# Designs tried in a protein design run: designed miniproteins, single chains. Part 1

Every score and structure here is a prediction.

Each design is a single chain, and the fold is of that chain. pLDDT is the mean over its residues in the fold that is shown.

## One batch from the design tools (miniprotein)

Design m1
Fold by ESMFold2-Fast:
Structure m1 (fold): chain A 83 residues (1-83)
Amino acid sequence: SNLEQLEEIYKRVKELVDEAMRRIREGDLEGAREILEEMRKLVEEAKSLPITTKEQALILMKMEFLLFVVESELWLAERQRER
């Protein structure tokens, strides 16, 4: 079902968040960007699915929020490294 597909994608996105945040903390910003690109592809896959329930919409919103958090953390880390 679309809900099961969204939950599967969400689990993968959560695992990638942990890895991206670890790479950011270790100063591996290039590695973190590669993980961020994988996360973006998963979120785009989720967006391509028909969203017909509030539960499905909430899972998608959670994934988009996690993507935003990692993008923001990477952007801040890249700016700090340029100093």
Scores: mean pLDDT 87

Design m2
Fold by ESMFold2-Fast:
Structure m2 (fold): chain A 59 residues (1-59)
Amino acid sequence: MVKRIRGTAVADELPPERQAAVQRRIAAFLAHRDDGTVSPELTPEQVKAADAVRADDAA
């Protein structure tokens, strides 16, 4: 059992229907990135920033 919250998933606080919409947007973005058209050398920070923007935009 984890006692501390270290990078909280804000989407986890949303109602299930909104969480689904947010996750769908993130999945679509990641699928497009994973397609290989986006540079695979993106830093983890850049990927996280893009995912966060997508999540906020979808919410």
Scores: mean pLDDT 55

Design m3
Fold by ESMFold2-Fast:
Structure m3 (fold): chain A 97 residues (1-97)
Amino acid sequence: SSQLEEVAKKLEEAADKASRLAEEYYKKGDYESADLLLKAANEAFAAALRVRAGDLEGALKSAEKAIEYLKKLPETKEVKEIIKKVEEAAKTLKELL
């Protein structure tokens, strides 16, 4: 469905942004924030793959784990934008379950 494709795309975009931000934190020596961002990116990507596979319960669980990792980061504009994308995807997944 177009709605599930939008959810998967939002999760993929969030994963890409988190991975790029992780690279920035590595360059400035903030390895803890970089690791949290990579964990969040991995969970967001897993959520997107699960949406495409029709595993909406697994997708929601992965999206919620991504949010948990992201909320441990400093509340920068970029982190807030990533959180918003994953939370919007998670909300849609909850409405479909």
Scores: mean pLDDT 90

Design m4
Fold by ESMFold2-Fast:
Structure m4 (fold): chain A 87 residues (1-87)
Amino acid sequence: MEKELEETQKRVEELIKQLEERFGVRLEILVIVDPSLPDEEILAIFREYAERSRALLEADPEGVMTLGFRSYEELKEALEETLAALE
């Protein structure tokens, strides 16, 4: 389980790097790796990440893109589809 998650995280990092290099943008990614957490804890995590994303957008609105996903698997799938569509 942890090894599988680590491999997915590494793949996500590769995909993010490829997108950043191709478009010259910075990506701030919101990911929740444990969707089984109570709703109140998930909301607290989303709030924290939303505040962080807001601060980045205020500092560099044109240079930052923020993406939100519930898991690294969902993020990986979305990033792979994006790169494939850009071919």
Scores: mean pLDDT 59

Design m5
Fold by ESMFold2-Fast:
Parts: structure tokens; C-alpha cells; sequence
Structure m5 (fold): chain A 94 residues (1-94)
């Protein structure tokens, strides 16, 4: 269900934040890749826009290119977290 996908996405964002805080770039990338797969499913269901998915894909590519840049990882998790909050808001209003 859409609700189950959003719950999984919220969990993955929390895991990504914890990984960044722990200095675990590999764990961050794994959680973000899984979050991207959930975002693709939400986009196919019309819950998020192609632009929101494209933003998440760009952030993952940037993080993979420079996984030692902690500030870039923090920006990535914050932006993906904002997408999750917007999705949760839309689902509550729909």
C-alpha cells in the first residue's frame, strides 16, 4: 500500500540520518538507494512528481561521486527527508 511505502521511506531516511551521524558513508548510500527504489514506486503510483524523483536520483549520484563529503551527505538526507514530509502532507490532505 502507499501508506506502507511511506512508512518504509520514513524508516530509510531515519537510517540514512543515523549513518551520516555515525560517519558511515556506505550505510548512508545503501539506505538512500533503497529509499530511491521506494520513491520510484511512489512516482509510478502518482504520489510524487517526476521532478521529486529526479532530485533524489541526482542527490544519490552526487553522494556516490564524493562519499567523503559529509556536508553533501547531510544536504542529501535533508532534501530527501523534505520530500518525505511533503508526501506525508499530501496523503493526509487527500
Amino acid sequence: SIEELVEELRRLVAEARAAVAAGDAAGFLTSLQRALEVLRKLQELGVISEKELETAERLLAAAQADPADRAALERAVNVVGSIVQEVEKRLKEE
Scores: mean pLDDT 81

Design m6
Fold by ESMFold2-Fast:
Structure m6 (fold): chain A 76 residues (1-76)
Amino acid sequence: SLRVRQARGEVTTSDDPLDVLQELVDHIIRVLEERGFRLVRREIEQLSDDEAKGLLEAENPERRERLRISLTVRKR
């Protein structure tokens, strides 16, 4: 059976939230791939000028483990 784990992150920034979220997402994907995870889902949504949300799902087929990572970036 597939095991699912969830992580959440929240970041506040003075920069554009969507730009910050995209940089964080790219970094996280790279780290996950280095650790044997394969990206299976990537969603980025701008909710407003001051908030963006990302959802990543990555799977390690050897371990039959899936990670769900939720990121919220807000402008302060």
Scores: mean pLDDT 85

Design m7
Fold by ESMFold2-Fast:
Structure m7 (fold): chain A 93 residues (1-93)
Amino acid sequence: RREALLEEARERLRAKDWPGFARLFLELLELELEEAERNGDEKSKRALQAMLDYIAGRMTDEEFRALMLELGADPAALESVLALLDRIRAALA
């Protein structure tokens, strides 16, 4: 299931279909969130939910940074993640 979504995502990137890639990325995040919920991984669940909320416009840049830093994210990696999520948000608009 996850492998099939990853392969489809790669195909969308090869086709330069950013909106298609963004939709598949959301599906992958939702699958990861379900797995974190099944495993009782509260830290991953909070992080994945924050990514979904950020993409949906329900969380500001400041709120997202504050929560991810609380969860132990590296500040430099966090800025790269924000750049990716902003691109995904733009592609879905």
Scores: mean pLDDT 80

Design m8
Fold by ESMFold2-Fast:
Structure m8 (fold): chain A 94 residues (1-94)
Amino acid sequence: SREEKVEEVVASVEKVAATLPEEERAIVLDFTKRAREIILSEEDEEKIKEKLVELYNETVARIKAEVKDPARRARLESVVALATHGFLEVVEES
């Protein structure tokens, strides 16, 4: 159940990532792979949530460092925020 729900979030985010420029796509795909690993490797829900929030903050910092255009930066941050929300819902519903 949890694994299937994680793969649904991953598939949804990967479809969005496919529409992004190469550099932005790489950031989103790296985030998604690491988020999937956190959720499937950890047993403690609270630890999963803490690690997902840490990964989100790390990814936002990376976006600010690597993405120069303010509009693209804001869009990419929104994509990662929505993906994070999706992963947190999987953890809470499982």
Scores: mean pLDDT 85

Design m9
Fold by ESMFold2-Fast:
Structure m9 (fold): chain A 62 residues (1-62)
Amino acid sequence: MSPLERAITLELMSAMLETGKLDDAVIRAVAERLGVSPATVYRYFPSRRALVDAFLALAREL
């Protein structure tokens, strides 16, 4: 997992756990915080399942 993909995964998981949402507003806020486009975030995580799968992969590396 790249450092950027790891950062996006952690920020999106944190936001989803705090808000209970994974909508366009949350994705745009995460993209802005990380200095990337929202399209970049959607490219890595087009669905909640993709985010959960990435988080589980990250957890196995810890």
Scores: mean pLDDT 76

Design m10
Fold by ESMFold2-Fast:
Structure m10 (fold): chain A 76 residues (1-76)
Amino acid sequence: MRDRAIRLGEELGERMRPEVRERIKAGVSISDIYAFLEKRVDELAKREGLSPVERNIVRLTAISKMAEIILETRAE
């Protein structure tokens, strides 16, 4: 359960990497990037039939991955 949700969140975050990088380089606000992530989490949760707990694990994992991508992109 948890392991699957963590894996899905990491995969989602990684799939969002090019879009997040492009938005950061274009000067898009962090709040708008978070809104974009939330929409992707909602779409994934619906597609995968996730429970509310699993959805929250995916969301938190994807947020963590997104933060890493933002830091990496800003360090370039």
Scores: mean pLDDT 81

Design m11
Fold by ESMFold2-Fast:
Structure m11 (fold): chain A 96 residues (1-96)
Amino acid sequence: ADEVLEKARELLKDDKEAQELLERAEEAVRSGDEEELRRVALEFEVLAGMYLIKAWLEEDPEKREEYLRKARVLEALAYFLRTGDAEAALAEIEAV
C-alpha cells in the first residue's frame, strides 16, 4: 500500500472530488499509466488552486486554515505523481 495516498485519503476524506482523484491516482500508480499520472497530477493542482481561492475569499479563520491545509495536501500529491518522491511528499503531507 502507498503510504502517501493513504495519508492523503484520510486528510481529504470529506472531499468527494479529491477521493475520486485519489482512486484514479492509485490505479495509475499500480498500472504505471504515465499519461493518467500526468492528468491526475494536473487535476490535483487545479483542485489545490480552487482551495487557495476559497481560502483567499474566506473570512472565517478556521475554515481558511482548513482550505489551506487541503491545498497543501493536494500540491504534495501532484508533486508525488510527477516525481515519484514518496519521502518528500509524505513529509509535506505530515506537516499539514
Scores: mean pLDDT 85

Design m12
Fold by ESMFold2-Fast:
Structure m12 (fold): chain A 77 residues (1-77)
Amino acid sequence: MAEIERLRRLAEEFRRGAELDRKAYEQNRALEEQAAATGTPRQAAALYSAAKINEVGYQVSEELARRKEEEARALEE
């Protein structure tokens, strides 16, 4: 059914966004550790804030993807 396919596509889009935010979170955490080690605490603080934003982003996108998958499954017999 067209509606099931639409919901599955939305879930895939949200999962893709979550994966990108998760990778950004991991990269910003690594850069934060490097900045702290090289004595640039202001840069480390900025990277920590960026990592937290990405962490919230992937958590929200994963929840939205899960909900769209559940909606699609509920429409299946």
Scores: mean pLDDT 83

Design m13
Fold by ESMFold2-Fast:
Formats: sequence, C-alpha cells, structure tokens
Structure m13 (fold): chain A 99 residues (1-99)
Amino acid sequence: MEDEIISTLKSLFKDYNIDCSDTFINKLSKILLKHKVKPSDVKKVITPFLEVFKAEKVEDACFYLRFFFEMGKNEKVDLSKVSDKILTINAKNLIDAFK
C-alpha cells in the first residue's frame, strides 16, 4: 500500500512538472496512510494542492511546512521561525481536504 501511494505521488508530481525530493514524497505518503487514504483516492486528495504548488512559490513553501509540521510533531521540528498566520490558513485547507 505505501509503495502504491509513493508511485502515485511520483507520477502526479511529474505530471505537474513539480520537482520534489524522495524524502518529501515518503513523508507525504506516511501522512496519507495515517489518514486512511486509499491509493485510488490519492489523486483526488492531492490534486488541489498540486494546482496551488504549481502556481505560487509562497504556497509551495506553506505546503511543505505544513506537511513537515504534521511529521514534526513526532520529530520535534522547530517551527518558531514560521508565520503562524500562514500556517493557520494552510492548516485549515489541509484539514478540509482530508475530511
């Protein structure tokens, strides 16, 4: 299941011409698994974020930071240097996408 999610994510990022690290894709796949997202639903869940990711560099940074934030709850990532307002806005969009 994780390998299927990773494969789907790599294909989607490539189709949108987004350069993404294997480390980020692996962390994102674990978040999707934690939220019970099936491989067949990955495209539907991720596509709205890929449109934002492609359009704006600021949104790209916020997307990365939010997913690292969810992972960082377990890894003690220091987020003190990030704007709480930006994180709060993108957190709501992420939560709504996973409802």
Scores: mean pLDDT 58

Design m14
Fold by ESMFold2-Fast:
Structure m14 (fold): chain A 56 residues (1-56)
Amino acid sequence: MEIIDLETLIEKALELARTEGLSPRRFVSAAAIKLGKHVLQETFDRAVKAVEEALA
């Protein structure tokens, strides 16, 4: 089973942020769906925080 890593999830979320103007949690959620891999809750939470800090 392939699990999506934190770096890939953050990169995809930031790509979506530039195009859609969504909130950080929504960017990470959309990125996880687009990547089609299982995401651990801890990885999701860390990605949301990292995206929030990157966009601050």
Scores: mean pLDDT 69

Design m15
Fold by ESMFold2-Fast:
Structure m15 (fold): chain A 73 residues (1-73)
Amino acid sequence: MKEEEEMKKLEEEVKKLTEEGNEAAKKGDWERVKEIAKKIGDLVLEKFLKYANEEERKKAEELYEEELKKLEE
């Protein structure tokens, strides 16, 4: 029950951030888009770490680091 509530809340937060990111992209504000993408990544990673085993956590951390490198150029 609590997991379902947290998943639904996360989905709503990600959707809101995605909409904000799309608006920033339409304005050409790529710096804002990068900030929003990082926030989405942080939220997704936090959820994954809460439910993941040790092996899955390490894999997620590696994937997150690779995405951050892409944002840094």
Scores: mean pLDDT 71

Design m16
Fold by ESMFold2-Fast:
Structure m16 (fold): chain A 67 residues (1-67)
Amino acid sequence: TTEELLEAARNLIKMGENAYKQGKYEEAVKYYQLALNVLSQIPDTDEEARKLREEVEKMLEEAKKKL
């Protein structure tokens, strides 16, 4: 289940990045928030999930600044 959640989060991050590149910042914010929601289901002891959360939080802040 952890690996499935990590893959789901990575796919949501890719969707967010694609939206951001197209100037669809509200859509990017939505995808990044969904990715963080998925990652929140993984124990905070998982290093990969922790690194992804940190990266997504930075991407989310950057996208929000464009709104």
Scores: mean pLDDT 86

Design m17
Fold by ESMFold2-Fast:
Structure m17 (fold): chain A 60 residues (1-60)
Amino acid sequence: MDAEVIPVDTTAGEAWERYRDRGERLLFRFADGSGHVLAGGAELPAELAGRRVVEVVVFR
């Protein structure tokens, strides 16, 4: 499976707006070491939108 790893320093809301159309699935890695997976077409939970993302993995 092809995965693109993109280092970032932004909020989950900003990362979702920028990368949502880049692949079928995104994995956000947060500054605290946790992660969250978003399937293509899913809504971003409002509670995550302000969390700091350090890495986005785009799955094609």
Scores: mean pLDDT 78

Design m18
Fold by ESMFold2-Fast:
Structure m18 (fold): chain A 80 residues (1-80)
Amino acid sequence: MSEKEIIEKALDWLKEKGLLPEESFVDPATNELIYGINELEELIKEGKLTLSEFKHILRLLSENRPEIKPLIDELLKKLS
């Protein structure tokens, strides 16, 4: 399975679980960009997103939403 296919499958899972915002926003607590569905889909389509970059994005999401951190950590283990 290609890196792109792994990322696309993970994105579909996150969308199905309702874990991603539609639009990107800046977390006021960290001043870090939290990527939304629309921006992630475009980055994947353009082939500009590596698996390591995707994992970093997931880490920032779990810091923004600590209540979903266990689910994100489980996904990150599957992506290793």
Scores: mean pLDDT 81

Design m19
Fold by ESMFold2-Fast:
Structure m19 (fold): chain A 75 residues (1-75)
Amino acid sequence: MTEEGRKALEEAKKAKKERDKAMAELKAGGDPVKQIGRVLRALGDMIDGALQAIRNGERSGDDELVEEARKLLAS
């Protein structure tokens, strides 16, 4: 795994956790404007990181990195 690809995947995983946390807070009756903003930002970060991981994996022939990033986007 390339260092850049690994970091991109890790950032995408962190963004997914933040999205899930913001969604849970939204469902718990938090401020909808604030929590929706958090969900959208985290989703954008997750997509960007996962796409960077896929591009790095494809360039380096790291099929495992590509597969993990695709699974993250599907979750």
Scores: mean pLDDT 81

Design m20
Fold by ESMFold2-Fast:
Structure m20 (fold): chain A 65 residues (1-65)
Amino acid sequence: GGGAAGAASGAEMAKGAKTEEGRKAALQASVNGRLGGDARPDLLKAGELQGEEGRKAAEEGANAS
């Protein structure tokens, strides 16, 4: 549960981020929300987001949600 909330958080981050890297980070948070609630939460844990940017976006998405 929580895929929709994570996606919403990612979208909000993307709206605030005017840089390409910020938008990518927001999209990663959105993907995390979807994976956790729908597709494949194990991919998240497997380390698909090895980069700090991806991890930070995921944490911000989860916290904002």
Scores: mean pLDDT 52

Design m21
Fold by ESMFold2-Fast:
Structure m21 (fold): chain A 55 residues (1-55)
Amino acid sequence: MLSPEEQNELDVRIRQRVAEIVAQARAQGWSPAELHQRVTEAVDRIYKETLEKAK
């Protein structure tokens, strides 16, 4: 169970990480499929880390 504060932190972290991945994809010429996979993996990881730190 995530608190409102934890949910807000999660949203901020996801937005920041997605922006970084999109910038990297543009710089390196990643395919849309690769970009989608990288974003999905990063979001899943951030979500799991946030749940792990919920104390």
Scores: mean pLDDT 77

Design m22
Fold by ESMFold2-Fast:
Structure m22 (fold): chain A 74 residues (1-74)
Amino acid sequence: SLLEVLEELREEAERAGDARTARALADVIQALKEGKLSEEQAIAGLLTWLDSRRAAEPARAAFYDRMRARLEAV
């Protein structure tokens, strides 16, 4: 499920020391659980956010690209 993918990505971000990514994922997970976002809105928002992070931190591009691919596969 999307929630399982997002939880895995959040844990990966926490282990990588990327607190900003972990927080963004946690906020989206909570909004989905509360019915404040559709799955389509959550995916679209996260893809835009990941593209922004990739541009801001090109040294971590591979990390953000893996997350993007996981979200696109849902």
Scores: mean pLDDT 85

Design m23
Fold by ESMFold2-Fast:
Structure m23 (fold): chain A 98 residues (1-98)
Amino acid sequence: MEELIEKIKKVRDELVSLARELGAQPLADEITQAANDLIELLKKYPEFKKEAEETINRVEELIRQARAADSPEEKVRLLGEAVTELGALINRIKEKLK
């Protein structure tokens, strides 16, 4: 679990850096909130580790695509998809907890 939490922190910091470089401060704030909420959920509910690892692997791929993208518009779109992936996982965990 510690390795996954550190990986989420790294992914958070990379996404925030990219969003700020693009002038997308609201997106950077959403990324920070979603990643921090996910970390706190995983500390309480380690049973979601595998699902979180799968989501974080998809987010890392979106970061790679965003770095390779040739336009600011495409970069913002890919970072928005990454936030959507994080939010979808948080919602799924919350629904399972009821």
Scores: mean pLDDT 87

Design m24
Fold by ESMFold2-Fast:
Structure m24 (fold): chain A 87 residues (1-87)
Amino acid sequence: SVEDVIEEFRKEVEKLLAKIKDKEAQEVVRKGAEEFIELIRKNAPLSELEKVVLRTYLELLDLGKEEVAKEFVRIAKKTIEKLLEVQ
């Protein structure tokens, strides 16, 4: 179900957050994840999901958190792929 996909996404984001010591980077990831989940619940177009992921990625790069940025994109991409399988 879509809710099961959201819960798996939340768990992967929580694992990522546990690896981040920088509070500003944690807030960027949390905000991006929350916006991403809300768009999924609203049945928003994939283009809107991709925009949130790209914005979060760029904000993390600006903070010098390249590996965090890459991990967030990988988690989000897997979530989008799972959403396409259950819709």
Scores: mean pLDDT 88

Design m25
Fold by ESMFold2-Fast:
Parts: sequence; C-alpha cells; structure tokens
Structure m25 (fold): chain A 67 residues (1-67)
Amino acid sequence: MAWREHYAAARADPDPEARLAHTGEAGSLKRKEVFEDFENDPEAFAEKYGLTPEQLENIKYSIEKAK
C-alpha cells in the first residue's frame, strides 16, 4: 500500500498496536518514496517538494548518511 493508505488505515483502526504498525509502515514507505524521487531526478525533486538549494543540499547530505 502507498504510505497515505497506511496513515488512513492507522486513523481508522481502534487497536493501538495496529495503528502503530500502520504508522511505522507509512513512515518507511514515505522515506523510500522521498529517496527514490531524489535519486531519479534531484532537480525535479526540489521542484516537487518546494525546496531551496540549501534545503536540497541538506537532504543530499542526510540521504548519504542514511545509506
């Protein structure tokens, strides 16, 4: 499922453990989507997320450290 679907499922689920699991999956998928967008085209990524050149450099640095 897309990360947005996991957030929606977490909101709808009355079980705290299931909500936590969906929130974790949403976070993981969102991070993966961000990394994929950046690796495919850093310039288009900056435009998509409304980033300044300084913010783009900070994200580049963070992604390199997260690998």
Scores: mean pLDDT 67

Design m26
Fold by ESMFold2-Fast:
Structure m26 (fold): chain A 82 residues (1-82)
Amino acid sequence: SGIEKAAKEFMEKYNLPESLFEDVLKIARSLHEKFNVPAEELVEKIEEILEGLAKDPSKLDIASILLDVKKSDLERLVKAYK
């Protein structure tokens, strides 16, 4: 699917460990299904979100709720992304 392709492209682009794949996939799915982000824009939107969270960690709680990812998993992903 376009969602899985975007998640894989993101993982490869940032050389992320496979253990984070499910978290990236959940973010991509939430963006596509809840926020109507087209599959072809998912990589860019994931980048924007993780950059934003890296710069402003106070947004982690709301991002966890909106993206349906546990806060601890999202924190781990942000650290690995940078």
Scores: mean pLDDT 87

Design m27
Fold by ESMFold2-Fast:
Structure m27 (fold): chain A 65 residues (1-65)
Amino acid sequence: SFEDKVLEAVREELKARGYPEEKIDEILSLYKKYFEAVDKGDLQKAISYLKEIENLLKEFEKEKA
């Protein structure tokens, strides 16, 4: 599916950027919830999951510094 292709691309991108597997799994879990919310038309919930993903990405980038 399109969603499976996106999730695999995200996994490979995060691996290439040095993210540990546990963080990758957390982020992919949020992407799955995002797609579910979009499919249900729950835009507020979808936006919430995107914000959580953004926060996790920012947290890891700060840990590198």
Scores: mean pLDDT 83

Design m28
Fold by ESMFold2-Fast:
Structure m28 (fold): chain A 79 residues (1-79)
Amino acid sequence: SQSVQDIAQASPGELFLAAHFLKGAAGDLNFDSIKRVAEEAEAALKAQADAATLEKVRQTLIVALEDIEEYSGGAIKLP
């Protein structure tokens, strides 16, 4: 999806914004597991993680975004 491509190419700052957005969207829909994943990703990005951790965060956000898009029937998308 376009959202997956956006996260795959995102800078650390853009990943932080994506995690922040996903946290809010998942919270509004009561998808607590996805919200927790987004909160953990946001915290890791604020901690200025190394390249390996950043790549794990990126992959985690891709999966979380695909999950929220699927569970919401496509109603929630990355802006």
Scores: mean pLDDT 72

Design m29
Fold by ESMFold2-Fast:
Formats: C-alpha cells, structure tokens, sequence
Structure m29 (fold): chain A 58 residues (1-58)
C-alpha cells in the first residue's frame, strides 16, 4: 500500500521510486523541511505534505 503511493508519486513527478522514498523518509526523520523536500522533487510544499500524510495513513 505504501509502495503503491510511492510508485504513483514517482510516476507523476518523473523521478525514481527510490528518490521519492528517500525524500519522504528524510521528512519523517526530521532531517529536511517540506520546503526543502519540495525543492528536491520539483513540487509545492503542499504536495509534499499531502504525500507524507497519505504515506503515514497507510
């Protein structure tokens, strides 16, 4: 289920699943902010927050 969320996000963003997983993990670990994660993925901070919330809800 979490893997499905990461695959969908990776496809939509045109990046690897590994990239999305690493960014989500770093946000959850408190290593980076939503703004920094958004910069790395090329999306808005709101999109990162929604992705992280969906991942945690599984």
Amino acid sequence: SRDVILRVAAHDLGVSVETVRRVVDRVLAGEISYAEAARELGVSPRSVRSLVEAYQAE
Scores: mean pLDDT 81

Design m30
Fold by ESMFold2-Fast:
Structure m30 (fold): chain A 102 residues (1-102)
Amino acid sequence: MSPVQLLQQAIRYAQQGLDYAQQGNGDMAALYAGLASGLALIAAQLSRDNPQAQQLARRAADYALQGRRYAQQGNFDLAIRYLQQAIDYLQRALDLVQQHQS
């Protein structure tokens, strides 16, 4: 997969995690947050030629991981906050990767 495809899928998973956290479904929120984190980390590894996008994708992975932890604890306010940060950083990473490939 390209970094673009990985970041797009990570955004979709992070959004699903956010939606489940807003519903109070910690198990599903944690599952999707974990999937988003994993894909963001792979996208970061494949974005070595774009250090800014790599750094943003790594930060997104960390925020998604925090969202997973708080969702598992039933702390939905923090899970939502961290997943929103993950989505923001994933979107910024995607924008930079698309600009570099354009």
Scores: mean pLDDT 89

Design m31
Fold by ESMFold2-Fast:
Structure m31 (fold): chain A 73 residues (1-73)
Amino acid sequence: MEEEIRKLVEETEKEVENAIKQSTDPEKQAFLKELLEKYRDEVETILKNKSPEEALEFAKRIREKVKEYIKSL
């Protein structure tokens, strides 16, 4: 399960990084970087304080929101 969480986080990070590289808007780039940092930190916190299962559910939820945001750019 932790490996599955790691894969989801890494895939989300790659998608965000790709969006940042393709954007010429520094404000959008800054927002995406902040979003990515908060996402990683929150997943890590849940992994330590709750169960891997809850961390996985959280990671999936945030990944979906991140994808929606990137599509709206």
Scores: mean pLDDT 76

Design m32
Fold by ESMFold2-Fast:
Structure m32 (fold): chain A 75 residues (1-75)
Amino acid sequence: MKMPEFKTEIGRAWFEARNHPNPEVAELARRGEDAVAGGDYARAVEYLERALELDPENRALRTALEYARQLAAES
């Protein structure tokens, strides 16, 4: 993904997920974002899947997970 897409959709998704009212979900989202930044995409998927188990209807978490899955598939 390119930076323009990250800023408009993926960046907003990470921001919303990191500021989730459940601190466990927020921490998992931060761990997922850090894992993506470090190139550990499979680990990012694991953190985001755990976050989605806690809030399965959260669109920001779904968007971040789809992004991490795309990166994992390409690595």
Scores: mean pLDDT 78

Design m33
Fold by ESMFold2-Fast:
Structure m33 (fold): chain A 73 residues (1-73)
Amino acid sequence: SEAERKEKAEELRKEGEEAEKKGKELLEKGLELVRNAKTLEEVLHGTGVALRGIGLLTEGYLKKKKAEELLNK
């Protein structure tokens, strides 16, 4: 049914937007941690935070793409 597809697409779109927002925050925070790092351990920690941010950005992109595919069917 069309209504069920629209609801599922809207849910995925919202999840994707939330993941992108969190991903941007983590990426920015991770890069800030790297810039302010005084030890190699701090650099590695900041890098890990930034990579997690990239992962969420990718998840958000894929969820939004899936939502568009559902609406086009």
Scores: mean pLDDT 88

Design m34
Fold by ESMFold2-Fast:
Structure m34 (fold): chain A 80 residues (1-80)
Amino acid sequence: GPASEFSALKRELEKAIEEGDEKGVEEVVKKVIELAKRAKREGWTDLAILMLNEFKEIAKKNGLEDVVKRIEEEIERIRK
């Protein structure tokens, strides 16, 4: 389900950040945004927002300002 897929993407994000893999970070961010959009379509809106906020906090702690902004924009789109 969406929660298990978000957990896997969280691990992929943390690994890409640790390895300095900028392309890997971009790829996992694209995947989590697509998963959040799919979760909203399936009725998992609150879960999608919760997981995006968790990814935003990871990005913020690692100084990924562009990723933080992109996730905030997606959260706003998902809310309505």
Scores: mean pLDDT 84

Design m35
Fold by ESMFold2-Fast:
Structure m35 (fold): chain A 74 residues (1-74)
Amino acid sequence: SRLDELLKRFVHEALELAEQRGELEAVTARLQEIGRAYRAGDYDRALALMRELAAELDDPRVRELVEEIERAVA
């Protein structure tokens, strides 16, 4: 689905930025927390955690992906 494609792309972009910045362990842990919320059906929490991570990464591509995910979930 479009949502699955966007989620996969968000994870990919976040990990690429994390690798470039030497933050792989911390970002991976946060992505795992997002995944746990999503699997638990807590989509509001998953989106909130994604927004927080996107803000910290401060990358326009990651921010746009979160906006597209929010539109796909609505």
Scores: mean pLDDT 85

Design m36
Fold by ESMFold2-Fast:
Structure m36 (fold): chain A 111 residues (1-111)
Amino acid sequence: MSIEEKIKEILGEERYKKLLEEVKRIAEGEKVSFEEMVKRSGISDEIAEKLKKLLGLPSSSSKSTVARIIAIYLLHKEFGLSHREIGRRLGVSETTVKEVIAQIEYIEISS
């Protein structure tokens, strides 16, 4: 089962659909706050803790950090954006994007 499928299982169909709508806005060039993405997608504290465990993130990570990591992954896997395009859209370095995607893909292979 892919990391994408595991994210969908944790969120459920409705929340996952809402999250994809927010990520699609980023893919289309809109400015989206990760704080607003958390709110609109219905990511609760309980859901965030499960996502942190799945993604190997520290327990101290904010919900916004979790949303950003998931957005990077989905922009690459669902929307086909390059590492450079994702970096440009989110205002992060291409290296940071590559490291995030490589870490998630490593978790998927190691599972």
Scores: mean pLDDT 84

